# Designs tried in a protein design run: designed miniproteins, single chains, continued (2). Part 41

Each design is a single chain, and the fold is of that chain. pLDDT is the mean over its residues in the fold that is shown.

## One batch from the design tools (miniprotein)

Design m5406
Fold by ESMFold2-Fast:
Structure m5406 (fold): chain A 103 residues (1-103)
Amino acid sequence: MKKVAIVLVTFNSASTLPAAMATVKAILAALTEPVTLVIVDDGSTDGTTAILKAKAAEIEASFPNVKAIVINLPNIGTIAAVKKALSLVDADVVLGFDAAVAA
């Protein structure tokens, strides 16, 4: 079975997170493979980080094949945030989402 990684990048995305997380959950429901969900928050100040931690815990409780990791960065830019997330995963397939695009 292939290992799958999903990378979600957020920055001040509290208003779009519910829709983005619904999209992530729909994808996870279709996957039976081991999945590493890496959520990278690039220095949010609007409460996004707290929402992400709560949603990561909810996803792990709902999907036993999923490991969720939340990373907080000091606003280094989306490309650098994505590179950091990719450095933490060992996967055969990688799916990348921006929270604004996923919503």
Scores: mean pLDDT 75

Design m5407
Fold by ESMFold2-Fast:
Structure m5407 (fold): chain A 108 residues (1-108)
Amino acid sequence: DLEQLKQQYLRETQLAIIQILTSALINTGKITNEQGQQILDIGAQQGPEAVAEYLRSLGQNEAAEVLLELSEEARRKIDAARSREELEAAKREVVKKALEKAKEMEEK
């Protein structure tokens, strides 16, 4: 059942990245609350690549690039995980990096 856990942790990690970046964009006034909700809905239904395309349509090219980079890092770390503990560590590391990138975006 490790493969099902990997799929669950990947989805959870990607959605967390999307939420973190979306909050930063709303907090800086770069997108509206309505656009933020649309991003979360796209992320849940279609995943990070579709969110990145929508972000680019809003002129948020840096956020789209960060999302795709962190999503691929999450894929690599989760794919390499061999236990629930390693999956939890992978999720924590990527989420921490997303929070650091969000803070950097808010300070620019």
Scores: mean pLDDT 90

Design m5408
Fold by ESMFold2-Fast:
Structure m5408 (fold): chain A 82 residues (1-82)
Amino acid sequence: GSGIFKKPASLITPNDVELFFKQNQLPLPSQPALNALARFARGEATMQDAEILVKELKLKLSPEKVLKLPSFDHILTLLLTQ
């Protein structure tokens, strides 16, 4: 499960991701990026999802490396520490 959301990763929705951004006072990403983050949380992310996330969230990783992250919590940690 996702430690950050306090629920199983497979149950994470785009609305859960949006709430996380709002609660942490982060700039709200587009709906495609919220959808991509939710798919990533469920282990369903595609290369296109990773490309959207790298570009919009300005992640310091390539899309290929984003897809190889060990857990969804790692991508959220990058958002909080960049």
Scores: mean pLDDT 77

Design m5409
Fold by ESMFold2-Fast:
Structure m5409 (fold): chain A 80 residues (1-80)
Amino acid sequence: MEEMLKKLEEAIRNSDYKSVSEILEKALKDPSVGLEVVLRAAELFKEQGYISDAISILKYALTRLPPEDRERVEEKIKEL
């Protein structure tokens, strides 16, 4: 997970949207890491001023994550 988060931060910093998409898709297929990676990605996009991108990622995650994780994602959308 830490290595995945590091690659995600680097991809967002470099505006490498292809790598961001690949990392998020891989994370969302693994329920043990999907929520944490998505929440971290949204926070990183927010920190760079890309609030609309952060919201879009969280909304996409709502279609992919299990029901128990969805409330946490919805809370994060409200905080943006």
Scores: mean pLDDT 78

Design m5410
Fold by ESMFold2-Fast:
Structure m5410 (fold): chain A 76 residues (1-76)
Amino acid sequence: KQEILDQIAALLADPDPELRLFAAGLGLIASLTDDEEVLRELLEIAQERDEEARREKLRELAAREPSLRPYLENLI
């Protein structure tokens, strides 16, 4: 959990306002789950630099995690 929180903090310090909004949304989702596998996947999404690949990972996670789907869809 700390690894994803550290990555979110780094993104929140980014000069790009779109990345800051993305980080805030990702932080909310990370606060809603204690599933280590999901948190690992959120960390991979947070570290993804390619926007299309990041969007694909978000869609895949939303398909597998119905409880988080509305929040994940807001980031796509």
Scores: mean pLDDT 78

Design m5411
Fold by ESMFold2-Fast:
Structure m5411 (fold): chain A 84 residues (1-84)
Amino acid sequence: MKEEEEAAKLAEKLAREKLEEIRENARLLARLGFTELAERTLRHLEENEEKYIEQAKEEAKKLVREKGLSPKEAAELAVQNLKL
């Protein structure tokens, strides 16, 4: 139980970091003239951020529970497997 909560907490942190990297890339695309692509990306993230965070947390808990992965390994794998 405690390891599942630790994995979920770390997955939330890593998911937020991944989403911020995508936002930074979108802001860079806007500066390069790809304004429409950047706007669509930022809007999609704003509408789906909490959904992706919850998916990462749930997957990390499941990986700890079902596969016996460490909290760190479960969180990293859950975030890496997020389909954005």
Scores: mean pLDDT 84

Design m5412
Fold by ESMFold2-Fast:
Structure m5412 (fold): chain A 92 residues (1-92)
Amino acid sequence: APSQDELFAQLVEQMEKFIERHIKLMEKDVPERVEEIRKRLEELRREMIEEMEKLREQGKLTPRVAAIQLTAFSIEMTGIYQDALLEKKKEE
Protein backbone atom coordinates (compact mmCIF):
# COMPACT_ATOMS: atom_id res chain seq x y z
CA ALA A 1 0.00 0.00 0.00
CA PRO A 2 1.31 3.50 -0.76
CA SER A 3 2.41 5.61 2.25
CA GLN A 4 -0.28 8.13 1.27
CA ASP A 5 -2.97 5.61 2.37
CA GLU A 6 -1.51 5.58 5.91
CA LEU A 7 -1.30 9.39 5.95
CA PHE A 8 -4.93 9.66 4.76
CA ALA A 9 -6.09 7.23 7.49
CA GLN A 10 -4.18 9.17 10.18
CA LEU A 11 -5.70 12.46 8.97
CA VAL A 12 -9.27 11.05 9.07
CA GLU A 13 -8.65 9.70 12.60
CA GLN A 14 -7.33 13.09 13.80
CA MET A 15 -10.35 14.89 12.26
CA GLU A 16 -12.73 12.51 14.12
CA LYS A 17 -10.93 13.26 17.43
CA PHE A 18 -11.18 17.03 16.78
CA ILE A 19 -14.92 16.73 16.02
CA GLU A 20 -15.55 14.71 19.24
CA ARG A 21 -13.64 17.26 21.36
CA HIS A 22 -15.53 20.22 19.84
CA ILE A 23 -18.92 18.50 20.27
CA LYS A 24 -18.18 17.94 23.99
CA LEU A 25 -17.36 21.65 24.40
CA MET A 26 -20.53 22.63 22.51
CA GLU A 27 -22.68 20.28 24.64
CA LYS A 28 -21.41 22.22 27.69
CA ASP A 29 -21.63 25.78 26.28
CA VAL A 30 -24.52 25.62 23.73
CA PRO A 31 -26.46 22.36 24.39
CA GLU A 32 -29.53 23.67 22.49
CA ARG A 33 -27.46 24.03 19.26
CA VAL A 34 -25.50 20.73 19.35
CA GLU A 35 -27.63 18.98 16.66
CA GLU A 36 -27.28 21.91 14.19
CA ILE A 37 -23.52 22.16 14.89
CA ARG A 38 -23.08 18.37 14.50
CA LYS A 39 -24.69 18.61 11.04
CA ARG A 40 -22.36 21.50 10.05
CA LEU A 41 -19.31 19.54 11.29
CA GLU A 42 -20.41 16.45 9.30
CA GLU A 43 -20.69 18.60 6.13
CA LEU A 44 -17.23 20.11 6.78
CA ARG A 45 -15.75 16.62 7.39
CA ARG A 46 -17.22 15.33 4.10
CA GLU A 47 -15.78 18.26 2.09
CA MET A 48 -12.32 17.90 3.69
CA ILE A 49 -12.25 14.12 3.11
CA GLU A 50 -13.21 14.66 -0.57
CA GLU A 51 -10.38 17.22 -0.94
CA MET A 52 -7.83 14.91 0.75
CA GLU A 53 -8.96 11.95 -1.38
CA LYS A 54 -8.36 13.99 -4.58
CA LEU A 55 -4.87 14.93 -3.32
CA ARG A 56 -4.15 11.26 -2.50
CA GLU A 57 -5.28 10.15 -6.01
CA GLN A 58 -2.97 12.80 -7.56
CA GLY A 59 0.00 11.64 -5.40
CA LYS A 60 0.11 15.08 -3.73
CA LEU A 61 -0.76 14.03 -0.16
CA THR A 62 2.46 14.82 1.74
CA PRO A 63 2.91 15.32 5.52
CA ARG A 64 3.12 19.10 4.91
CA VAL A 65 -0.09 19.17 2.84
CA ALA A 66 -1.84 17.01 5.48
CA ALA A 67 -0.74 19.43 8.25
CA ILE A 68 -2.06 22.43 6.26
CA GLN A 69 -5.42 20.69 5.62
CA LEU A 70 -5.78 19.69 9.30
CA THR A 71 -5.01 23.30 10.34
CA ALA A 72 -7.66 24.63 7.92
CA PHE A 73 -10.18 22.09 9.31
CA SER A 74 -9.40 23.19 12.89
CA ILE A 75 -9.86 26.89 11.99
CA GLU A 76 -13.25 26.22 10.34
CA MET A 77 -14.45 24.15 13.35
CA THR A 78 -13.39 26.98 15.69
CA GLY A 79 -15.42 29.40 13.53
CA ILE A 80 -18.53 27.20 13.84
CA TYR A 81 -18.09 27.11 17.64
CA GLN A 82 -17.60 30.91 17.85
CA ASP A 83 -20.69 31.49 15.67
CA ALA A 84 -22.80 29.28 17.99
CA LEU A 85 -21.61 31.20 21.10
CA LEU A 86 -22.42 34.57 19.46
CA GLU A 87 -25.91 33.38 18.41
CA LYS A 88 -26.60 32.20 22.00
CA LYS A 89 -25.57 35.64 23.36
CA LYS A 90 -28.07 37.35 20.99
CA GLU A 91 -30.89 35.17 22.46
CA GLU A 92 -30.08 36.35 26.02
Scores: mean pLDDT 78

Design m5413
Fold by ESMFold2-Fast:
Structure m5413 (fold): chain A 69 residues (1-69)
Amino acid sequence: SEEEREKIREVVRKVLGPDLPDEAIDQAADAILEGVKRGLTPEELARRLGVSPETARKIMEELKKAGLL
């Protein structure tokens, strides 16, 4: 849903920083939404977003706190 997508966008912006372009945040949010339903691993998320595995784990923890995982 748009509401879930917006919450994911907020998590991405919080972890990766507010200066990230909206297009990059949108791509990240879409990758996360797709991956969550398929049992996304931190390694897959890191590959899809072009971030470190440590950053991907941080994103996944914030998603759990938000009730999205």
Scores: mean pLDDT 77

Design m5414
Fold by ESMFold2-Fast:
Structure m5414 (fold): chain A 90 residues (1-90)
Amino acid sequence: KELLREFVKAASRIAAEASKLANYDPSARPHATEASQLLLKAIAAFENDVDKAKEYARQAAETLRKHPVLQPAADRLLEEADKIIEKAKA
């Protein structure tokens, strides 16, 4: 329950950061939107299938990396998501 709340907060912060970065370059907007949708799928999977949650988070990070302006959000997502998911597995 507590780890899900941490994951939701982390995913929300990263989605907000990606949206903010996309304001500097509108061509990044589709990538930020797709990543946000993948993060919602990761949140939905988190309590039932943590491996699927990890895979959706990885896909979101890869989507963000496709655009240079979004790379900082991708790096932060991998760092925060991996830490929370590993705690959920323990």
Scores: mean pLDDT 81

Design m5415
Fold by ESMFold2-Fast:
Structure m5415 (fold): chain A 80 residues (1-80)
Amino acid sequence: DDARRAALWREAFALFDQADAAVAEAKKNPENRDKYLQQAIELYSRAAGLLAEAATGSRKYGELVGEQVREALQAELDKE
């Protein structure tokens, strides 16, 4: 369903924009840096999962991709 795929892509890109805004807030508010970066990780991970679901038609695969992106971003944050 092309309409469902397009809706998933639109939602994913909206979440990427929200994640970028959270990263910008982390830079402006160093006291709350970790809070905003954790919000960004959640938003980027969900967006990646929705894009994978849109590309494959599989919600389960989308959820797997989202979890892998979350783990990768968390590991990078934990190194700082």
Scores: mean pLDDT 87

Design m5416
Fold by ESMFold2-Fast:
Parts: structure tokens; sequence; C-alpha cells
Structure m5416 (fold): chain A 74 residues (1-74)
């Protein structure tokens, strides 16, 4: 399994901090960048986190789309 890049690790830290502060828009932006990671575990984690963020924002349709994408990551 490919290791997360240094950039991926930094983006994950920033996204987690944004979620903890309730800055859901910033968290979604950072997590969307992580969905382009070369590491499939990072991409899956980012998709599931995006699903949670959009659900908290009230966008249930986008939340479901991101959960599905997370399940399809190999």
Amino acid sequence: IEEPSEEDIELMREAQEAIEKGDLEKAAELLEKLTESKNPQVRATAYFALGQVYKEMGDEEKAEEYYKKGLEVR
C-alpha cells in the first residue's frame, strides 16, 4: 500500500482542525483535495469525511454521493 504523501498528511491535519472548529466549508475544500491523493486509503477517508461534512451542512444528496464514492475506492 502506498504511504500518504507529506502533503496528504498536512491536508488531513488541516481538515481535521477545520471540522473541530466547525468550519465545514474549509473542511470540505481541504477534503476535496485529498480525494485526488494517489493513496486509496487517503481517498476513501476523504470521501467518507466529505459525506459527514455535507450531512452536517444539510446537503444530504451530496453526503450520499460521497459515501458511495468512498465505498468504491480500491
Scores: mean pLDDT 81

Design m5417
Fold by ESMFold2-Fast:
Structure m5417 (fold): chain A 91 residues (1-91)
Amino acid sequence: SVEELKKKLIEAVKNKDFETASKIARELAYRGEKIDSKKILPYLKDFSKRVRDIIGKTDNAYVLSLVLEYLADPTSPEAIANFIIAETALK
């Protein structure tokens, strides 16, 4: 269910399992669902203000999936490019 997916997303973020979190967010995006970013922000206090600001400004599951993918592999050229796309979408 969508509710179970949202619960699993929060647990994945809490556990710093951003690979799983990005996949769940992508599935929620595919289903046309939104994500309450206020439920995940408390687990991201140690991350940059730039990341936290993007997450705090959007409930769009696709945009959040791109940010989470970047957090899973911040050295990946694809993940970096997708993070820039996510950031640009909020301007």
Scores: mean pLDDT 84

Design m5418
Fold by ESMFold2-Fast:
Structure m5418 (fold): chain A 84 residues (1-84)
Amino acid sequence: SAGDYIRLAQQYLSQGDLGSAASYAGRAVRSGDPQYQAQAYRIGSQVALSLGDISSSLSLLARSYQLQGQFDLSQQLLQQSQSL
């Protein structure tokens, strides 16, 4: 399930396995459930940040906030991402 993919992605992220974390987060995005998609984009943001990709981190976090209805925060983060 999407919840299982989020749990695995978080576990791999905590272990520093960024590739597996990104893979399982991607599977959760493909679930089509906005709640799990929001969590998956947040995990993807943390993976990107750990890799030093600040622009991708902000863009993925913006997508997470957009899915949660936090439109102003999403727009601010997206503009910041595009300014890097």
Scores: mean pLDDT 88

Design m5419
Fold by ESMFold2-Fast:
Structure m5419 (fold): chain A 71 residues (1-71)
Amino acid sequence: MNELIARYLELMAEHSPDPERQKALREAAELVKSGASIDEALEVLKKHLPDSVVETIRKGIEILKKEAEAA
C-alpha cells in the first residue's frame, strides 16, 4: 500500500512543471516509503501546493486504497 501511494506521488512529481513542486512531491513520496503517515506527507505538500490541490491528492489516495482493498 505505501509503495503504491509513494508511486502515485512520484508520478505527480514527474508531471509537475515546477522544480520546487517536484521536490515537495518526491519528499512526500519518500516519507510514505519510510513508513510516515499520509497526513505527514500531506503537510509537506501544503507548504508548496494550494489546499484544493492537496485535497484532490488526498481523495486520490483514498480511492487508491479502496480500489486495492476491493481487488
Scores: mean pLDDT 77

Design m5420
Fold by ESMFold2-Fast:
Structure m5420 (fold): chain A 87 residues (1-87)
Amino acid sequence: EEFVERLKAEAERLINAAKKMIEVAKDPSLSKETQEKNIKGAEFLIERLEKIADLLEKYGHTELADKVREQAEKLRKEVDEIKAELE
């Protein structure tokens, strides 16, 4: 189904974008303001990933939903670690 394929493609794009923002946030040569902006950006993308997982589950794609949620959880853990460091 086109809808499921679009959700999969969007999830992949969001994961890649969040990873890039997390890498920028981990760079100690950048200003604290730049690191914090990238953390907030990653948090926003992770929330969108969770919404995609909810939609996949609603339409019966439970295994895909679980995989997307697992990726979102890993990204949230990295974000939380960086936020603790930036405090």
Scores: mean pLDDT 86

Design m5421
Fold by ESMFold2-Fast:
Structure m5421 (fold): chain A 67 residues (1-67)
Amino acid sequence: GAQTIADKILKLSDKSTLTTDEAVPLLAKEVGVAKQEAADVLLKLISIFGSTLNKEQIVLAVKELKQ
């Protein structure tokens, strides 16, 4: 599920929060989408939540990308 993917992304980065630049390639790979598609979703979330993404925000990005 989306939470499992978010946990894997954070574990691979060895961080509790990620910047957009750090999150884009990991989201693209783990969800199986283009980097541009991942970037577009993250830019929307950053406009709401700020410049860094916690686990819950990464879960939201994964859910958006899977729909």
Scores: mean pLDDT 79

Design m5422
Fold by ESMFold2-Fast:
Structure m5422 (fold): chain A 76 residues (1-76)
Amino acid sequence: AAADEAALRAFLAAVSPEDKRRIVEGLQKGVEEGLREIARVASKLPDSQIPAAGALARLMKTDPERAAALVREAVE
């Protein structure tokens, strides 16, 4: 949903450029690798960002191409 995408963009804006690159690299290897990197990055952020990390994980399971595109946009 549009609200989920807004939450995902806010989460990615809070993530460091290094951790965003790790998520992109994980996604290039597969959904499971991407999910592991998202979980790792979420553990470094405040509890307030956990719902947004969960929304990104859900998007990767339902629409991996859209999730990958969203993360790539955030790296640029």
Scores: mean pLDDT 71

Design m5423
Fold by ESMFold2-Fast:
Structure m5423 (fold): chain A 85 residues (1-85)
Amino acid sequence: MIEEQRAVVEAAIAAHPELAELLRAALAAATSEEQLRALADLARARSLEERLAAAARLFALDPALGRELELHLAVEELERVVKSL
């Protein structure tokens, strides 16, 4: 249900500060249960591959939201690589 999916995303915001701004913005923009479910899947993802797959599902449901999430995930990966230099 909607409340349960929102609670999962909010818990992920607390657990993953690196995703906090992205998840808060996406949660505010989500307008359907399918979008919230896909966002909750993104929040539960444990790897970059799982996060990108969840973002792709959001892109299928809402191209604007999914595209924004994919861009943010790509920026985070770039920042991780740059910090490794």
Scores: mean pLDDT 67

Design m5424
Fold by ESMFold2-Fast:
Structure m5424 (fold): chain A 67 residues (1-67)
Amino acid sequence: MEKEEKELEEKAKEFLKLARELHLNSGPTGSETGLEHQRFVDENPELAKATSEVGRRVAREEAERLA
């Protein structure tokens, strides 16, 4: 169980990193990237949960920098 959660977390980090890179490569648009990511999340709810947790941590760190 723990191993699967760690693998899921690693995959979530990779997908978060990839999504971030796609956002930067897309430039100002990014809408297409968002839709594709959303579809992927719908098909993989477990990964979505892990990605959400990682994203929440990143958002908190950025909020601290902006404060």
Scores: mean pLDDT 61

Design m5425
Fold by ESMFold2-Fast:
Structure m5425 (fold): chain A 98 residues (1-98)
Amino acid sequence: SMTKITEEQYKELLEQLAAEQKKVEELFAALREKHKDDELKLELLRKQEELAAVVREGLLLQAEAALYDKDRSAEIEELRARARRLAEEIARLEEELK
């Protein structure tokens, strides 16, 4: 049996994730401008930003599933698979950049 969350806890999570998303978007915008002439660094930043978005979507789906007692295991596993692929691509780019 899955532990149910409250509507208040879900609302707090939504507000926290929205605030974190805004900060992440501002950080990545600044980093893209700083490294605008570095093609490999821009590719790394793009994949890091995509990974952050996938992780956020996974957290939201898990919280929604817990709140509404819905089975979203298939969508969550797909997001985990995408996160693993992005992490591998990031590791390869980091190795190239050192």
Scores: mean pLDDT 84

Design m5426
Fold by ESMFold2-Fast:
Structure m5426 (fold): chain A 79 residues (1-79)
Amino acid sequence: ERAREEVRAAVELAYGLGLITPEEYQKLMEEIDAEDDPEVLRQRAIDLLSKILGIPKEEVEKRLEEGKTVADLENEYLK
């Protein structure tokens, strides 16, 4: 649940910022809907957020472990 919501939010953020194409957005959302492993979903969110925010994956993982949401990270690093 949480991991899937985080990946969806990360993909929406990437698309909103123009970092991925409409076709990439569609494919990523379909892959997220098909994936049942929350660990795979979490790793996907970490990878995307690292690229979006320009910070190491380790830092993204730490912030998510601290209970930060994708919206919190957007506000902290992009505003």
Scores: mean pLDDT 81

Design m5427
Fold by ESMFold2-Fast:
Structure m5427 (fold): chain A 74 residues (1-74)
Amino acid sequence: DEEARRLFADLAALLADPRATVEQRVSGALYVREKMRALGEEYAELAEEILRLAQDPARVPEARALAERRAAEL
């Protein structure tokens, strides 16, 4: 799904932006989760995992890597 791929790619870019605040990263991950839920349960689950990681500043690199991987796999 091109839309799902684009949403994960945009989230990965946000998570990689050193100027982004914690609030902006979490808000972006929440937005992607809600959009993914409209596309299907499996996509929502993938987005929820990234959201969980993005809430912890120490785990933002993991969240970014997962978002990049999901964008590449879709």
Scores: mean pLDDT 83

Design m5428
Fold by ESMFold2-Fast:
Structure m5428 (fold): chain A 72 residues (1-72)
Amino acid sequence: LSEEEKALLREALERLEAGEDSDHVAARLVHAGYEDVVRRIEELARELAKERGRSTITREDVIEALRRLLEE
């Protein structure tokens, strides 16, 4: 990820932790031209949910996916 993408993901993480709807956060990233990043977040969040024995993605899975992407 570029530093610009990482800055946007940090903002997204902060918004999600503050209780903003994940669909609203995703829409902002798509409008900014980062649809591919949103897809990667969704894929990782789905993997995390599966690892935790859930069939549905929660906001907490999205938050952890963002944290992992920021570490890579």
Scores: mean pLDDT 77

Design m5429
Fold by ESMFold2-Fast:
Formats: C-alpha cells, sequence, structure tokens
Structure m5429 (fold): chain A 87 residues (1-87)
C-alpha cells in the first residue's frame, strides 16, 4: 500500500535537517519523494502538502539567492572583517 503519512513527514523532516547542514543536493530529492508520497495518501490540496512545498520553495530560493556571486562576496567580506577585528 502507500507509505504512512507520519513516515513520509519524518522523511521530509530528515531532508530539512540535511538542507540545514548545506546538503541541498541530498535533501531536495528526499523532499520531492516525500511530497509525491503525501499527495498519493492525503491528496495535493492537503495543508501538510502545501507546507512542505512552501519549505522546498524557500530552500530553493535561499540557495539561488545565496548562490549569487554578490551574496557570496558580501558574506565573505563580513566573515573576513570579523576575523580581522577579533584577532
Amino acid sequence: GPDHPLRLKSKANLALVLAALGRFDEAEPLLLEAVAGLKEVLGPKHPDIIAIQTDVAVLELKEILLGTEEQKDAQHRISVGAEKILT
């Protein structure tokens, strides 16, 4: 039968932990698999599906925004400045 909703939600939560560790390449396919499974069990309009889809979209947007050279350069300048001040 289809996966249990609690197991699918646990899979999504594990994937969010991987994303928090910067392991987006590993997190994304697990999140997409969990969402696909939850759609099969709960239906595509269930609030839990919308919540996970929103979390995936936020993670992707964050990675895209932080992946720009401008954003990376700004973060590196702050880090280097902090090191020079603290040492």
Scores: mean pLDDT 64

Design m5430
Fold by ESMFold2-Fast:
Structure m5430 (fold): chain A 82 residues (1-82)
Amino acid sequence: MEIVVKVESEDGKIVDIKVKTEETVGEALEKVLEQMDLSEELKERLRELAEEYKNLTLKELEEITGLSASEIINELLNLALS
C-alpha cells in the first residue's frame, strides 16, 4: 500500500514523500534523504541509527513501535540532529 510520509526538518520544512508500506525502513529512509537538504555526515548518522531495523518493513516497525511511519522517520531525524 502506498502512503505519504510527512517529514519535518529542523528548519520547519515539511516534505511529503510517497513510500510503500511493504518497503523496508532503509529503502524509505533513502527516499527521504534524497529529498532532504542534509549533509553526507548527517545522512550517514541517520543510516547508522536505523541499522538495527533497516530490513524491517515500515508496516512491521509500525506494529512493533505503535508509531506511524511518519513518526518513525521524524524520530530518527530528531535523534540524528541532536
Scores: mean pLDDT 74

Design m5431
Fold by ESMFold2-Fast:
Structure m5431 (fold): chain A 74 residues (1-74)
Amino acid sequence: SMLDKLLELFEEALAEARRRNLPEEVILALEIAIQDLKKGIVLSEEALENLVAHIGRHDPEFAARLRERIREIL
């Protein structure tokens, strides 16, 4: 399902963010998004874009790859 693909993508993104030593605020934002998806909460396009923009302030290339993969799932 779309939800399962988004969950897998964000769990991969969280692991990558940790490997890249991104700030705690980014790690927390990804963890919150993962928890919302696990609860079946539909993340709005605005919420997804805000998350990607937040990551992009620290790692623009990682954010661009994540944005593209989100678009492929949606």
Scores: mean pLDDT 86

Design m5432
Fold by ESMFold2-Fast:
Structure m5432 (fold): chain A 83 residues (1-83)
Amino acid sequence: MAEIVEKLVDQFEPETFIGVLAQSSDPRVWQLVLPKIVQTENWETLLEKILKMTTNPRLKEIVEAILSQPNVEAKLAKIKELL
């Protein structure tokens, strides 16, 4: 699963993975997808969509922590620390 998600993230638009990430309970999927999202120009909108779509309280906590970081490098560091 994770290897397939990594290949898809490289080939398709980030919005394609928001649904997959929001419905995933696997932290390995989050580790692959979240860094790609925070490096897109629409990262804030994409992260807010994930918060609204997900029912996983851990993913909500992680996304809220990422949103509170001041820049892309800090967001990537927070993802690494939490996952």
Scores: mean pLDDT 74

Design m5433
Fold by ESMFold2-Fast:
Structure m5433 (fold): chain A 96 residues (1-96)
Amino acid sequence: SDEEILKHIEEAVQALLNGDYEKAAEHLRRAAELLKTVKPSPETRRYIALTLRGLGNLFPELKEEFEAAADAILKGDYQTAAEHLERVAEILRKKA
């Protein structure tokens, strides 16, 4: 559901801000998996896209992947969005 996706996005945000890259990667992978199986509402979709774009501004090394994921989510292309979030998780694991 929307709540489960939002929970993992919000946990990833907090983990990133705390420098816990392993935890952030885990929550982004869970969000990616949920996006492939659950369609969020248009309001939740817009909120997630805005959040990911904000994270890209705070973490320039992740900006391209977060912006691509946000654009895919806004288009309802959840498979492509999940792929970009999985790439972010991979980058974060290399920083951990």
Scores: mean pLDDT 87

Design m5434
Fold by ESMFold2-Fast:
Structure m5434 (fold): chain A 53 residues (1-53)
Amino acid sequence: MPKVPKVEVRPFSQQEIDNARSAYVSALFDGKDYKKLDEAMAALGSAALGWLK
């Protein structure tokens, strides 16, 4: 699948990715502002790309 990222990939530590994931899961269960969830998911995806490469 030809996917071109809109933002530059940044090298994040597994630590930061884990933290973002934890926050995302917590927000999901809280069921509050899903818009914030979307932002967290986008950031997580970007961080994951940076960690993976």
Scores: mean pLDDT 61

Design m5435
Fold by ESMFold2-Fast:
Structure m5435 (fold): chain A 95 residues (1-95)
Amino acid sequence: SPVIEKVKEFRDKIIELIKKYVDDEGRKRILIGLVKRQTDSILYLIEQGDYDEAIQGVQDLEDWLITQFTNLNKPDAVEEIRRLSKELLEEIRKS
């Protein structure tokens, strides 16, 4: 499914952003773990056909990630999170 592939691509790219911009190894592990759990939830909702709830899940994850990277003073990461989230939301809305 193109939507499932897009969620997995989104997850992998967000994890790479965390690895690149988060210096603390403990915080890095916690953030990666949360992204994996939240994206697994989004995947489950998509597989059930709950697209509106999946969209809300992406928006909630985006808002949370933006808060985290804003607090880290990483504006380039914030811009990339917004871009990746927009691409994923557009793919889900096509479904």
Scores: mean pLDDT 90

Design m5436
Fold by ESMFold2-Fast:
Structure m5436 (fold): chain A 64 residues (1-64)
Amino acid sequence: SAAAEAARRAAEEARRREADDLIAQGVSYGPEKLEEAARRLREEGDEEAAERARQMGVTVSQEL
């Protein structure tokens, strides 16, 4: 149904936005925020976003 599709897309987009927001914060606040983001995304089952957050954490850590 259209409602079910909208709900699924909204949940998926919310997770992507959360990952993007946490990555942006991690760039400002440091790798601790990105590690937390990766952990939360893994718990949500979004392994791809979790790996993105972890990779950005490595990058931020090296720049510090």
Scores: mean pLDDT 72

Design m5437
Fold by ESMFold2-Fast:
Structure m5437 (fold): chain A 91 residues (1-91)
Amino acid sequence: SHMERFKKLMDKVKEDLLAYAERHHPEDVEKVREILNKVKEIMQKLVEEGVTDFDKIVAEIEKYLKENEPDKELRDLVVDTVRFYLRLFES
């Protein structure tokens, strides 16, 4: 199931990024958690709409982050982590 696959992928993205935030930016952990909840909502909506194209999913996440998160380094980290796990789970 594509939905089950994306749920497992989001669990890995969340685990990785929260571990990073706890180590390097502990004051931002809740902000990162909120961002990850929104990324999960975007991915779930796209999968429900039948979108399984990697580039389209990444583009929608990147668009959301560009509009809602001023920290470029955090945006790049989230996008790169999502790309990494999407690539890994498609292999």
Scores: mean pLDDT 81

Design m5438
Fold by ESMFold2-Fast:
Structure m5438 (fold): chain A 84 residues (1-84)
Amino acid sequence: SLDQAEIDAAVAEIAAAVGITLHKRHGVLTPEQLKAAEAIIEAINKDPSKGAELLPAVRAVLRGEITEEVRKIYKEVFGEELKP
């Protein structure tokens, strides 16, 4: 139950960061981070059971980090490499 609440909170935070960035209110995410965040959200929406597996990638993007795991998720979701 705690793990699910933590996953839900992280997903809500990344979704909020995407929304803020798209509306240009606070400049939360770079273009590369925005693309990465959208890919992670799409992966979770397609298979919510993967939330726990994707949590490290969510946290990396929220910290401003594009890890190898994040790049792999982007390629799996969109079939293309994440470009800078």
Scores: mean pLDDT 77

Design m5439
Fold by ESMFold2-Fast:
Structure m5439 (fold): chain A 84 residues (1-84)
Amino acid sequence: PELYELKPEFLELMKKVGATSDKFSKGEFLMYFDTWLRKEGLLDPSDPDRADISDTIIGKWLGVSEIDLRDEETMEKLFEKATA
C-alpha cells in the first residue's frame, strides 16, 4: 500500500492517539482518526459510525458539523485534505 505524509495539524492529531510514524496508509489514517473520535467522545452512542465534529479543528476546515465513517466519499475527501 502507498504511504502518505500528513499535514502537520493532522500528524499531531494522530500522534496524540499513539501514532509513531509520520507516513500513513489510508487505512492507518482512518484507524487513528476513529481512535481520536473515541478519545474525544465525539461518536454517537446509538450509531458508532457517526460523529459530531462541529466544535473540533477538523470540523472547522472540513466545513461540516457531522461525519459518517461509512460515507466513503467523505472519508476520501478527509484523507485528501489531510495529505494535500
Scores: mean pLDDT 75

Design m5440
Fold by ESMFold2-Fast:
Structure m5440 (fold): chain A 69 residues (1-69)
Amino acid sequence: SSKVQQVIDQVSQAAADGYRAAQELAGRTLSDAEIQAIKDRYRQALQAKLDEPSMQESLAVIFGESSNP
């Protein structure tokens, strides 16, 4: 069970890091609090989807472009 939580944390961390890097390349600096909030939102979404049969689709959306956050 904790392994699943670690995977969720890693995925949400990678998504937040990628978002931060993209914003900084665009000349926008996000605060640590904003990055943490983004990570928390991804983690929450992944956790919610973990209970659904479509968990695989949720992970694909997180890794790819999510036009509907």
Scores: mean pLDDT 72

